# Designed miniproteins, single chains, continued (2): the designs that were tried, part 47

Each design is a single chain, and the fold is of that chain. pLDDT is the mean over its residues in the fold that is shown.

## One batch from the design tools (miniprotein)

Design m5611
Fold by ESMFold2-Fast:
Parts: C-alpha cells; sequence; structure tokens
Structure m5611 (fold): chain A 87 residues (1-87)
C-alpha cells in the first residue's frame, strides 16, 4: 500500500511540474493539492470527484497536442489511483 501511495504522489508531482509551465493551469494545480490530501485521508469519493473535475478543466482550458499530453498524464495517474480506492 505505501509503495503505491509513493508512486501516486510522484505522478502528481510530475503533472504539477508540467502544469506549472502553463498560466491557465492554476485551478488544476489547486485540485492536485486537494487530491494529495484526499489520498492521505483515503477518501475514495472525494478522490473520484477531484479526478472528474481535473478532466473537465483540462478539456476546458487546453486544446490540440497540449490537451492530448496532459489528458494522457492524467489518465496514467487515474489508473494508478484505482487500486487505492477499490477494496
Amino acid sequence: MEKIKEEVFKKIDELEKILSKYPNAKEILELLDKLKEAIEKEDAKTIQEILVEIGRLLYEKFSGEELKELAEKADELAKLIVPLVQK
């Protein structure tokens, strides 16, 4: 369990580094911080709600190749989180 949480936090940090280069990513960065807190609390419902909102904001604020890259990274993160929220 702890090893998976470490991998998840590393992926969140990687996504934050990529997003920090974009001026329009502030709201998504704030959601990633909330996602870290929800993972530490093992709040599966809040984790799912935050992941949905991150996806929505990515499609709203980005387009073309930038959206493709960011959506792919967000999907990788979501797949890594699934074992933490399923029994």
Scores: mean pLDDT 80

Design m5612
Fold by ESMFold2-Fast:
Order: sequence, then C-alpha cells, then structure tokens
Structure m5612 (fold): chain A 90 residues (1-90)
Amino acid sequence: RAALIEAVAEEFREKELANGVSEEEAELGAELLRAAGAGDRERALELARRLVEKAREQGADIPEEEVERIAEEVVERAEGEVAARVAALA
C-alpha cells in the first residue's frame, strides 16, 4: 500500500509540474495525497488548509469561515482519489 500511495503522489507531482504548477504547490499536493493515503487526517487537514490559503492568495473568493469546510472537503476528495487509484494499480 505505501509504495502504491507513493506512486500516486509522484505521478500527481510530475503531472502538476508538467502543467506549469509551481514546485512548491505540486509538492504540497503530493504531500496531501501521501497523508490522506496513510490515514493521517490531522496532517492532511493542515496541508489542505495551506492549499486553500494559496488559492486565496491567488484571488479565489473564499471567505475565512469557509476555509475549514473546504479543507475537510479537499481531504475527503483526496482520500477517495487515492483509494480509487491505488485499487486501479493493485
């Protein structure tokens, strides 16, 4: 499982870099997938909040009161994506 999660995270990072996403943002997304895949919800939420803050810095109209809700939704989506992709690779 851990090796498959790493493969999913690395594929995500390489794809994001190829699409012109910054190295910092691509790595942040990869770390979120690693944490979500490992079941480390606390770490995944911290990383999701940071991604939401990056989106706000880039002009996304996200109110402060919505940050926690969106971060939880991002984590749940990441958990589902990792599970589906790991199942496809296994």
Scores: mean pLDDT 78

Design m5613
Fold by ESMFold2-Fast:
Structure m5613 (fold): chain A 71 residues (1-71)
Amino acid sequence: STMALVYFMTGRLLFQKAKRRYDDGDYEGALKDLDRSIHYFDIAESLGHEDARYYREEALKFKAEVEKKLE
């Protein structure tokens, strides 16, 4: 659906923003954007977007890497 696509695209934009923040050393900012990204992918999956689960898992893996930098 159009709504599933909008949530999915928003999740992807937040994921890209998180990666840029990570590259800049802003690990706390990256984590906040990743949490938002995961939430949007979760909504997109619930609305039937077929790629949302894959991107959610990728965002969760990246979140683990970001959290490791904050330990």
Scores: mean pLDDT 90

Design m5614
Fold by ESMFold2-Fast:
Structure m5614 (fold): chain A 82 residues (1-82)
Amino acid sequence: MEELDARAKAVEGKNPEEGKRLRAVALALGMLLARELGLLTPEEEKRILDELRKVMPGEFEEVMREAERLFDEAREAAKALL
């Protein structure tokens, strides 16, 4: 999380839209990880999704698809090690 935030800030200095997108993907990925670990309540998930939709109204679905792809790739890689 901290590494993604630092990278997002570096990108924001040159391209604010790219930095905003990276932060949105990081937030969505964090939500998916918390859900998998059983740490996320339905109310918290709804709040995060509503915030992402408000912050990225034109790109919400693309941000979610990107985060889900990254999460699925990490999960499948972990399964392959078992």
Scores: mean pLDDT 73

Design m5615
Fold by ESMFold2-Fast:
Structure m5615 (fold): chain A 70 residues (1-70)
Amino acid sequence: EAEALYQAAKQAIREAERLAARGEISPELAEQYIRIAQTIIDKYEADPNASKEELEAAALETAEKLRAEL
């Protein structure tokens, strides 16, 4: 299941890039989604034994940091 979340994160990045390239979402919004998804990818690649809950927690922490910057 952690691997499924990792694969979903990779797909999310490709989709965000596609939507931004088409002008369907702002580049800023795409960048926020990409950063959150990238956190999941980085965590799983650093520790393939990471649980789904650990990956979700890391993604949430990144989202909170992005919110605090606003």
Scores: mean pLDDT 80

Design m5616
Fold by ESMFold2-Fast:
Structure m5616 (fold): chain A 81 residues (1-81)
Amino acid sequence: SSIEELKEAIKNNDAEKAKKAAERLFEEIEKLSKEEQIKALLEALDALIELGKDKSLSPEVRAILQQTSQKILNKLEELVE
């Protein structure tokens, strides 16, 4: 799954792969129902929070993780009334 690809890219400090996996994740989520989108976004956010505890992440990978987490939060805010 795209979230699994994103997790592996982040663990491996692969910024290019992490960016591509994040883009694909949002493309897949946007095709889901509102309720399914909220569930998928919350699951992705939980995974990124856990990965973000790793202090060995490169600044580039950390920036992608932060940008992706912020995009998730923004989309959740738009979906929740």
Scores: mean pLDDT 85

Design m5617
Fold by ESMFold2-Fast:
Structure m5617 (fold): chain A 82 residues (1-82)
Amino acid sequence: SIVDEIIDLIKNNGSLEELEKLLKKLNFSEEAIEAVLKAYEAIKNNDREEAGKYLKKAKEINIEEKNEELEKILKALAELLD
């Protein structure tokens, strides 16, 4: 699945450009895509504080929608911070 490709990309330090292309295939909101991309960029830059900030923002966006695909991606990002 596209979600599995995204999770594998995140776990294997894939490029920000590749992540953006895959996220757009799932047709998430622009705000959700931006928050996920900024969280991942911060993780790649070893900026734990900035990564946590954008991960929290992405989780807040998903609170009302409970989008299962987005939830799985956010869990993968959170695991990289632990």
Scores: mean pLDDT 85

Design m5618
Fold by ESMFold2-Fast:
Structure m5618 (fold): chain A 66 residues (1-66)
Amino acid sequence: MVTLSVIPLDAAGKPLAELSRTEELDSVEEAREKAKEYVEELKDKVAAVAVSIQDGTTVETEIVEL
């Protein structure tokens, strides 16, 4: 079980709650593909996206500037 969280940020770094998504997935590879799809969807709408992938006790967080 892998948890994907995608949190878009405005130009001031503030979270945009209504565009935020959290999804339970079967693998880290699925989570990375879903994160990529969500980032592409948001690329002209927000300043940055915080992506977090949790697999058990391991958490990987990346900020993608758009």
Scores: mean pLDDT 80

Design m5619
Fold by ESMFold2-Fast:
Structure m5619 (fold): chain A 81 residues (1-81)
Amino acid sequence: SEKDKVEELAKRALELMEELKVPEEIRKEFTERMNKVLADPNATLEDFENVVKWTVLQLSEVDPEKALKFAKRMGEEFKKV
């Protein structure tokens, strides 16, 4: 289901944030936004993509290189679902 795809992508995003050592404040906000998407039975892949885009924008203000790496790898994960 589309929800199963969102759950898999959420797992990958959290793994990537740990690997890239994304600041805890950004990881916390991502997790809160992601939990809202996962709690909504009508949530779509587009809703998850919007959370990822928000995260990339926040990360780009503190570490543009990590933001680019996160965006690129998440783009690759989106292609797998």
Scores: mean pLDDT 83

Design m5620
Fold by ESMFold2-Fast:
Structure m5620 (fold): chain A 100 residues (1-100)
Amino acid sequence: MGLLSGGLGGEVGGGIGRIGAAVGKVSGDPAGGARSALKGAKIGLEDAKEGKSVEGAEGAVDGAKSAVDAATLGGDEKIKKEAEKVLKEAEKLLEELKAK
């Protein structure tokens, strides 16, 4: 299930998920791509906290995880450590939002 096509939360979540996948293949800077995806996930979570699509936020968080995994496979342990706390906080907030 998704937000109605053309809804801002749905576009943000879907766009970030697609960008996260594309950045992992096209970017010469996987760590920079992962940081951008993490920022997108934070925006999606703030939208969900304001009563917008939780599904959009979930997609944004999943996209950020994929981007971080791609950067980590490329040997950048620093981005993994930077992202670990952010992703744990994001996942906890997403679980709290989904529990209601």
Scores: mean pLDDT 65

Design m5621
Fold by ESMFold2-Fast:
Structure m5621 (fold): chain A 58 residues (1-58)
Amino acid sequence: MIELEEGWEIASRARVEGLTRTLEFLLLRNPATGEERTLVVNAETGEILWESEVVPAR
């Protein structure tokens, strides 16, 4: 399972089954600041494969 920094929550999740692994796309949101970021994770292992930079709220 993915450990998040304090203050961040999972706002949405999307799972994509690939040929070699299942990927999970997580939209993270900090409700105190309104900032968002995206993670791409191996859904089976919880390994973080890619992280976006933090973006300001809409």
Scores: mean pLDDT 72

Design m5622
Fold by ESMFold2-Fast:
Structure m5622 (fold): chain A 82 residues (1-82)
Amino acid sequence: DVDELVERLIEAIRAGDEETATRLFEQLARSGQLTVEQLERLIREANEAGNEAMRLHLRIYISESDLSEEDKRRLLALLDAA
């Protein structure tokens, strides 16, 4: 369940559990099922937590994704708004 994995990832980001956060993000990235709404949530949580490793993972994922150029620009701008 992608929603359950996203919630667990948010908990790990907030807790500063880098090992769990990286593992869960890798699992989600391999699924290819992350929505724009889920990416926005993850970006906001990573920015709030000051989680630089997660911000980097999100930047790479978004840049390499099949998302529209408009969605990519918006999400990358949100990452930079921290």
Scores: mean pLDDT 85

Design m5623
Fold by ESMFold2-Fast:
Structure m5623 (fold): chain A 118 residues (1-118)
Amino acid sequence: MPRVLIVDDDQEYAEALAALLRAEGFDVTVLHSAEAARALLDAGERFDLLIVDAAVPGGDGTDLIAYAKARLPDAKIIALTGDPALEAAALAAGADAVALKPISPEELVARAKELLAA
């Protein structure tokens, strides 16, 4: 059963996404800050997929992506951003895919399943 970490300060979006992923059989953890995500990774928690919003409070989402990829090199990472100019930085940080907002939770679940199947 894949483990997913969602890091997004949009609580409604994050919980909708989490509900859909849980319905598909994923174990999902939702956090709303880069600091909380770093603390969880430092505690030894492991994930198969991370979905990280570049606008998350408390830090740069691209810094969190680089940090997570260094700790979990086999994990897949999707970067969420409403700014196309951040796409190259997210990929350079180690994101496997970038999803440009607006994107529905249903479409993002489809993208997550494709990445985990590859």
Scores: mean pLDDT 83

Design m5624
Fold by ESMFold2-Fast:
Structure m5624 (fold): chain A 74 residues (1-74)
Amino acid sequence: MSAEEVLEKAKKASLEELDELLLGLLGRYQRVHGSAAAEARMLAIERALAGKSDEERREVLLQEIERLLAEIEA
């Protein structure tokens, strides 16, 4: 699936579906960059999401998904 197709699905997804998509992309990121890099990225995302509203969480998740897609493809 192309990055554009993933992003279009993400824009229409629920917060639960966005969390699932993020975990899948972190799995791909781990295969490219290693487990330590993936763990550090996951913890940074968790901290960024702390105390956010559902709308703010959606915006952060969409941005992080886009960034992960770019870094996996690089």
Scores: mean pLDDT 80

Design m5625
Fold by ESMFold2-Fast:
Structure m5625 (fold): chain A 111 residues (1-111)
Amino acid sequence: KNLEKGEEYYKKGLEYYEKKDYEKAIEYFKKAIIYYQRAIAEGNDEAYKNLGDVHEKLGEVLAKQGKLELAAKHYEEAAEYYKKYAEISGSEEAKKNAEKAAAKAAELRAA
């Protein structure tokens, strides 16, 4: 339930992102985080990957708004969530996603 609601809000966030409505995109991505956090609390460890994905998109949106420090923070959170999912699942893709998110955060902090 909570994972499904998180996915619904994440998809709405992506729709607004495509329309360049960044305020609405952020609103829905934050709602997705709440439901993904609840999924984790219920023992659904797959939601760590979803938290990585949503924080990565928040980083992208905030960078487009020129909020580079806040964008870097969300990429750092994406890296930690992907790393957690990689540790639990053994996913090489999640490990790569964690490395890419960490590198993006470093780029934004160096700018």
Scores: mean pLDDT 89

Design m5626
Fold by ESMFold2-Fast:
Structure m5626 (fold): chain A 122 residues (1-122)
Amino acid sequence: GPLLSEEEIERALARFEELTRRYYEELRGDPEEFLERVAAKIPGITAEWLRQLYERLVEAGVEDFAALLRKILSGEAAALPESLQAMFPFFELLIEEHGVEPLVEALAAVAAIVRRERGLPL
């Protein structure tokens, strides 16, 4: 079933867009150092896990991070790229223990890096 209500999903998506823009503007220099700094501020997430999330998202060719976040929060594990399906139980645990904000922050940070690496504006 869905991890959040529709109203909570819409709030999480709005927050994701806000954070992706902020992180895109804050991202300077080495993306690895940026991920380490972001991970240090997010409860329940390690820099190692955030690197794994980045690698799996890039490998899967994810371009629409908002659509990905909606699928995760809607509990649509089978609709995720195969490489990310293995991470779904961790997404559920993270939301259960720390709420939705840590997952939103993690995806926003990765989205900002990917957009910068691809030369895409927000």
Scores: mean pLDDT 83

Design m5627
Fold by ESMFold2-Fast:
Structure m5627 (fold): chain A 99 residues (1-99)
Amino acid sequence: ELEELEKKFKEAVENKDIEELKELTIELLSRSYLAGIKLGVYEALRKNGIKLNPEEQKEVEKYRRIIDLASKAKAILRSTLGEKEVQKIEVEALRRSRL
């Protein structure tokens, strides 16, 4: 699923498909909000001396990849469409996140 999002993102950038890039960025940002919360919990566990199991370590890696991809997508849209459009995208991502 994440690998498919990464592929779609690359294709949208290569094809200069702005509408697809917007939609992918909303999806990635929406996922990145939950990923940030989850990473915060795992970091709190580590600080309290709790060792993460291998599956939890894989989740941490996945969440970091989502956050990185969302940041890259947002940066491209900011350079292409400007700050106001990025702010609208962030609002829509929050609405979709259901946090």
Scores: mean pLDDT 84

Design m5628
Fold by ESMFold2-Fast:
Structure m5628 (fold): chain A 65 residues (1-65)
Amino acid sequence: GAAERAARLLVERAGLSEERARRAVEFFLRNGRDGDATAVWLITREGLSPERAGLAARAIEEGFR
């Protein structure tokens, strides 16, 4: 499904582990499907660089198109 596709794109494009990708997808779904909010969460709570968080935001939004 879309969540599984988004998680795969997070691993492939942003270099997230499968566990981190699943957490990012859960955050995205619980917080209004907002890629920018997800990027901020990844920086502040998961310790991603702003560059990698930007890649993750684009990847997750593409997964849910």
Scores: mean pLDDT 86

Design m5629
Fold by ESMFold2-Fast:
Structure m5629 (fold): chain A 69 residues (1-69)
Amino acid sequence: SSREEELRRELERVRRRIDEINREMERLREDHEAGKISDKEFIEKESELSIELMRLTAEMLALERELRR
């Protein structure tokens, strides 16, 4: 159905954004360990990325539930 196709496209978008954030978090950790960023900057950026990841993960789970019905 067109609704199922819409849900699948949205799920793909959300999954891509989650992958992007996970890569950003990995780079952030590497930069912190290499001394390229301060502890304060690391904590602030990690917190922002974690909040966004939480939002996207909740959206992903909701979309997956609708598709598994």
Scores: mean pLDDT 88

Design m5630
Fold by ESMFold2-Fast:
Structure m5630 (fold): chain A 104 residues (1-104)
Amino acid sequence: AKEAAEALRKAAERIEELAEKVENPEVKETLLESARIFRTIAENLEKAESRFEQEVVVSLARMSVSVLRIAAETLSETEEDKKLMEEAIRIAEEAVRFAEEKVE
């Protein structure tokens, strides 16, 4: 649980770094909100006492990646912003996959 939570926190930090490079304010806000969601999920994962609770929390992280993919398709007007959103999605995907492996 702790290793999975740490991976999600590190993903949030990396997404926040990408947000600083974004030119479009709506894309930047979307990345910052995604980072906040992953930090909240990490905190809930550390507090999860049962395997079932851990699986539910990690499922919420998976859903958050799906929402980020939809936001990227909707908001990315420039190639630069599109690349930054795709990188954020990759970071989130890797962290969620790692968390899924730790809880089953």
Scores: mean pLDDT 82

Design m5631
Fold by ESMFold2-Fast:
Structure m5631 (fold): chain A 78 residues (1-78)
Amino acid sequence: EKLKLFYEAAKRLHEAVQRTGRVDEAIRLVNEAIEEAKGLSPEEKFEKGREYLKQADKPGTEGLRAAARAVGYFLAAL
C-alpha cells in the first residue's frame, strides 16, 4: 500500500519533470516536504502525502509541485 502510493507519486513527478524541465524546483520541493514532515506523526505524513498526490493532476507547474511534495512526505513516512 505505502510503497504503491510512493511509486505512483514518483511516476507523476518523473512525468511532470519531463514536461516542464523544472528539476531544481522539484528537488527543492521534495526536500522542503521532508523538512516539514519532521514535526508530524507517521500517520499525518502519509495522509499529507495522499492529499498532495490528489493534486498531481492539476495543470501547469501545479502538478509538478504537488507530485514533488507527495514524494517528500511519503519518503519521510517510509
Scores: mean pLDDT 82

Design m5632
Fold by ESMFold2-Fast:
Structure m5632 (fold): chain A 62 residues (1-62)
Amino acid sequence: GPSAEERRRLAFALQLALAEGLLTPEEVADLRKRSRTLREAAALAQERGLPQVARLFEAFAG
C-alpha cells in the first residue's frame, strides 16, 4: 500500500488543486475516495478530462 508520505503528498496536491480552482470540493472527495497514490489520481483525472490536474499530480509524484 502507499506510504504515509505518499498519502500526505496526495492530500496536499488535492488541496492545492482545490485552492487553485482546478477541482471542485466534490471532485476532491471523489478522487480521495478512489485513489491511493498520486499516479492513480493523475490517471483518474486524465480519464475525466482534467489534464491540467493530471499534470499537477504527476509533478508531485516525481
Scores: mean pLDDT 86

Design m5633
Fold by ESMFold2-Fast:
Structure m5633 (fold): chain A 69 residues (1-69)
Amino acid sequence: EFEKLLEYLERLDEAFKAGNLKEVIRISREIVKIKSDFSKETQIIAKNSILVVGNMVGDEELFELADEL
């Protein structure tokens, strides 16, 4: 399950580096959608990763998505 999150985080990083905010949000929504597949520890890693990206891009939807984790 952590390996599954790592694949999403890799795609999230690629989208962020490409400056593709819509893709960043889409991937973040998918992470939140599958959050029940993850342990509490893995959910915390996902939450912190989305919060870091949200702080870098300044997008309120990313903070809202992180709050769901």
Scores: mean pLDDT 83

Design m5634
Fold by ESMFold2-Fast:
Structure m5634 (fold): chain A 69 residues (1-69)
Amino acid sequence: MEEVKKEIEEIFAKILKELMENSDDHPIFVFMKAIEKATEEALKRGISPDVVEKTILENIKEIIEKAKA
């Protein structure tokens, strides 16, 4: 569970950072795209979409801070 949380955080932070570096889009649109891409990556790894959404919502502040670092 904690390992899955960390993996989801790393996937989402990486995707969000890449989108933020390559896009001048409104932050909300960038964030929505990051959620979609992170969910697809997690699904390929066998992680349920429900777990991905819950983890992102509960840890959104930490993930955004990691993406900016």
Scores: mean pLDDT 74

Design m5635
Fold by ESMFold2-Fast:
Structure m5635 (fold): chain A 69 residues (1-69)
Amino acid sequence: GSYSSTLTVEKDGVRYTLSMSWDSLEAGALASQLAADLIASVKPGETRTKSVNDANGNYASATVTAEAA
C-alpha cells in the first residue's frame, strides 16, 4: 500500500514541517527515523529530503523544512 503523513514539530526555537511517505506498515518506522535524522541535522532556512529502500523491499521518504519559530 501507499501511506503518507504531514506534521509540524517545534524544537529549540525551530519549527519543522515534515512530509513523509512509505509503502508498507513496516516502512512507517523507517519514515519516522528518516524524519528524526533530518530534524537533528537540518538548519533553519533549509529543506532536505532523504529516502531509503531496505533489504526487505520497504521504501520510505521524508522531507523536512526548518524555519525559525
Scores: mean pLDDT 83

Design m5636
Fold by ESMFold2-Fast:
Structure m5636 (fold): chain A 94 residues (1-94)
Amino acid sequence: MKAEELKKKAEELFAEAQRALDAGNFKEAVEYARKAAEAVVELAKLLSEKEKNSLVIPFAFLLLAMGTDAYLAGDEESAKELSEIALEVLRRTS
């Protein structure tokens, strides 16, 4: 898959995750975040180390922010899953 296609896929899936989060659909947000994370990990394999870090680090912080929003809304399970996805992306792209 081309880097441009993976980037577009990651952006679209992350936008779906954010929309689900804003609607209070935390389980749907986790599923889209997980799919976006897979696209980011695949994209990272095609990038230089500097480009990879510029993608992966902000993405992980956005997932942690989503996890914080879920936690504050009372969904500790989805908060934990979003945090685990963030850490897994960092681990798989290190």
Scores: mean pLDDT 87

Design m5637
Fold by ESMFold2-Fast:
Structure m5637 (fold): chain A 79 residues (1-79)
Amino acid sequence: MHREKAEELIERAREAAERGDYATAAKELAKAAKHYELAGDKRSFAALYSTAGLFIAEAVLQGDEEGAAEAQAYRKELL
């Protein structure tokens, strides 16, 4: 269940990134990372945690500071 939910969230993140919505992509990746953490998959957790951070940086560079801050709040809850 947790891995399937993570995969759904990764697809949502991919679709958001493809349309340039990096804040939404980062938020969905942070949610997916939480599901991998609950599944005990530390490698997938680390990969998604890192990618969410990169997408947050991209959102800031694109001027979406509010969306980036919201995504970072989700990411901080992972640690």
Scores: mean pLDDT 85

Design m5638
Fold by ESMFold2-Fast:
Structure m5638 (fold): chain A 81 residues (1-81)
Amino acid sequence: SEEDKLERMKQNAEKVLQELEKEYKELNGDDEAKKVLERMKELYKQLLKAKTLEEAEKIFQEFMREYGKLVGLLERQRRKQ
């Protein structure tokens, strides 16, 4: 159902965000990484308020774009060690 898809999307976003917050903390992420992480937290909050699958999919797409940016930033920071 659409409600099941919406719930799975919210659960997936939560797990992704928790893992990135942990990695950010472990790497002592810089200010650029912090800004992307805070944007992802804001998008996650918006996703939790989504009532339709269409609204949620648009927010989740933006969330995953920010995810790609943050992963790239943290990977670059890790290589500088």
Scores: mean pLDDT 86

Design m5639
Fold by ESMFold2-Fast:
Structure m5639 (fold): chain A 72 residues (1-72)
Amino acid sequence: ALTPAEREEARHRLEVYRRLLELARAGQLSDEELDVVIRSMREDIEALRDRDPKTAEELQRILEELEQIRAE
């Protein structure tokens, strides 16, 4: 289980990725920047999957949308 501090850090990361998704939707991220974000997000999801499945699931939804934007 996550400590309270680790849980707040996970929430902060989720908020950062939500902001990056809004930038991607606005066309403000390059393909190279999207590739970096997608890679970092996959690593964060894997790290959280067993310890905070709910946050990992929310990150997975953001990742899927970023991957769709990147594919266009």
Scores: mean pLDDT 84

Design m5640
Fold by ESMFold2-Fast:
Formats: sequence, C-alpha cells, structure tokens
Structure m5640 (fold): chain A 77 residues (1-77)
Amino acid sequence: EKELEIIKILRELAKAVALNDQEKVDGYIKRLEELGYKEIAEKVRDIIKNSKTPDEAAVEVIKLIRELREKYGIDLS
C-alpha cells in the first residue's frame, strides 16, 4: 500500500541524512512529492533545515517514521 511505500522511502531518507548525502536526500524528498505526500516532504525539509547536525536530522526523521506507522496502523514488530 502507499503508506508502506512512504515508510520505506523515509527509512532510506534517514540513512541518507545521517550520511549527509544531499543528492539522495533530495531524490527521496522528490519521490515523496511525486507520490502525493507533499505535506510529509515539507516536514522532512523543515527537519533538515532546522537540525544542527546530520545525526539530529536523522533522529527526527526516525521519529516521524514512528508517528506515521502508528497513524497508519502499520505493524512495528
């Protein structure tokens, strides 16, 4: 389902953010927008812009993944 796809994208995005790989980060944000999740893409941009370090930004993306999994009822185990 579409919700599972965005969780997969956000996991890869968190890895790219932690590695400070801006090309991959931009690519994953664009993919979220193309799937119609512009609000989620904007939240990710805000996290990256407002974070002091790549590690801080990656942690915030992981928190966003957790919130979305709970919201969509996706099994975490």
Scores: mean pLDDT 80

Design m5641
Fold by ESMFold2-Fast:
Order: structure tokens, then C-alpha cells, then sequence
Structure m5641 (fold): chain A 87 residues (1-87)
């Protein structure tokens, strides 16, 4: 389902943040948002949670110095945006 694909992309984002030693507070915030996404029952609720996820990812991009990590995060955000367009 589209929701399962969104969950998979957010899980990939969390894994990437952990791999790049992102602050624990950002990882914990992202994990809470992933749980909210899993519990979301409507498309509108899923879109609201995705917007919060994107804001956390954008905050991390402002402090990440590794070009490869930045590029991978941007590609995940692009895939999330395409999934949301199809909902």
C-alpha cells in the first residue's frame, strides 16, 4: 500500500540518520513521528505527519556536512513527496 511505502521510506531515513550519527533527540523525534504515521487512519492524517517528518529532515540537513548523506536524504524526501502526490 502507499502507506506501507511511506513507512518504508521513513524507516530508511531513520537508518540513514543513525548511520551518520545524527543527534539522539532528532532520531527520537523521527521515531515518534514514524509511530504516528503507523497509527494514522486517513490520508489527511498521513499527510500532516509527513509534513512534520519533512521539517525534522530539513532541520538535520542544516547541520549535516557529509555530501553523500545530504544527497541520500534529499532522494528519500523526493520519494516521499512523489508518494504523497499519488495520495
Amino acid sequence: SMKDQLIEEVERLIELLEKNNAPKELIDEMRKLLEKLKQAKTVEEMKEVVEEIKKVAQRYLSIEGNKEAIDEIIEIIKRINELVKEM
Scores: mean pLDDT 86

Design m5642
Fold by ESMFold2-Fast:
Structure m5642 (fold): chain A 74 residues (1-74)
Amino acid sequence: GSLDSPEMQVEILAALVLIQAAVMIIDARHHPDDPTREEKIAEAERLKDRAVAFAKAGDLPGVQRILEEARKLM
């Protein structure tokens, strides 16, 4: 099946990290009085960069780890 391949699984999990990071940035922008807002946005951007890097490397365990990190920040 198309979703059973390691390559497809890596791409889907990386996409989920990117969606999660986008949600974090949107939430942070809706809380302009939060003194940690800039740090939260910077962390979301780092999660995006790491997810893209692991996806390009085909590192399934790496993408899974970044997705779990993103989930813990919600």
Scores: mean pLDDT 79

Design m5643
Fold by ESMFold2-Fast:
Structure m5643 (fold): chain A 72 residues (1-72)
Amino acid sequence: NAQIEADIYTALALIYLYLAKQAIENGDVETAKKWLEKAREYAEKARSLGNTADAEQILADVEKLEKEVEEK
């Protein structure tokens, strides 16, 4: 069921996004970059399976945090 897979990928993307935010708060830029990469990967998978709106919001949040860590 593609919808269940999309929902799982959306949940994983949100988990990794949250972990990335925590890593940024701790000053761990390298760990944050790894979590952002995973968040992007799973958000793109969710988007490909039809969770477009949720995935686009997650990708926007990932891009914002990527810019923040690039400045450090």
Scores: mean pLDDT 84

Design m5644
Fold by ESMFold2-Fast:
Order: C-alpha cells, then structure tokens, then sequence
Structure m5644 (fold): chain A 69 residues (1-69)
C-alpha cells in the first residue's frame, strides 16, 4: 500500500492545486473542473481497494458538485 498511499497523496495535492488555480484564475475554471472530474472518475474505478483512493474520489467529486451547485 506504500505506492497506493503515495499516489493518493499526489492526487490530493493535485486536487488542492486545481482548487487554488480556479480561485486565482477564473479563466482556468473549466479546465480545472474537467481535470477534477477525470480524477474522480479514475479513482472511483480503482474502487475501495484503499481508503486513500476512496478519499481522493470523494474529494474530487465533492469539489465538482460544490462548484456546480
């Protein structure tokens, strides 16, 4: 699970960076949302094999839903 944890950590950092980028650059919002959707879909497909993967999928999807509410 060491590699799984590192991948989940990197994905979490990427989600955070995308959120920060959207806040600073509204013009990049659509691209950031698309990347967040891709991350959510990717980690959902990995399934509940690791809580890290589940957390990443939930975070990415939650951010997308919040932005589209």
Amino acid sequence: EEEDLKLAEEASKRIQELVDRMKKNPAEREKAIAELRELADQYEKLGPESKGYEDVAGLARGVVEALES
Scores: mean pLDDT 75

Design m5645
Fold by ESMFold2-Fast:
Structure m5645 (fold): chain A 85 residues (1-85)
Amino acid sequence: SQGRQQMDDVMRGIGSAASYGYDNGRDVGIQRMDQVVDDVTRTTTQGIGDAARNIRNDIISQFDTDPVGTGRQMRDRYNQIMSQR
């Protein structure tokens, strides 16, 4: 249960940062995602920190392929998560 909640918080944080990047620019979004990964790495387990870093790297790879589509998808994902809580 605690691990699930921590992963939900990671996904929410990264989704928020990616959504911010969609609105404000790719480099700013990356900077915000890096802040989330750093915070997660300091406050949770190494496994969750590694998972957050992998998600961050995957999103950046997708932004390089389809920045508009990826940004919109991440924004929609973030809004969906927020609407459930």
Scores: mean pLDDT 71

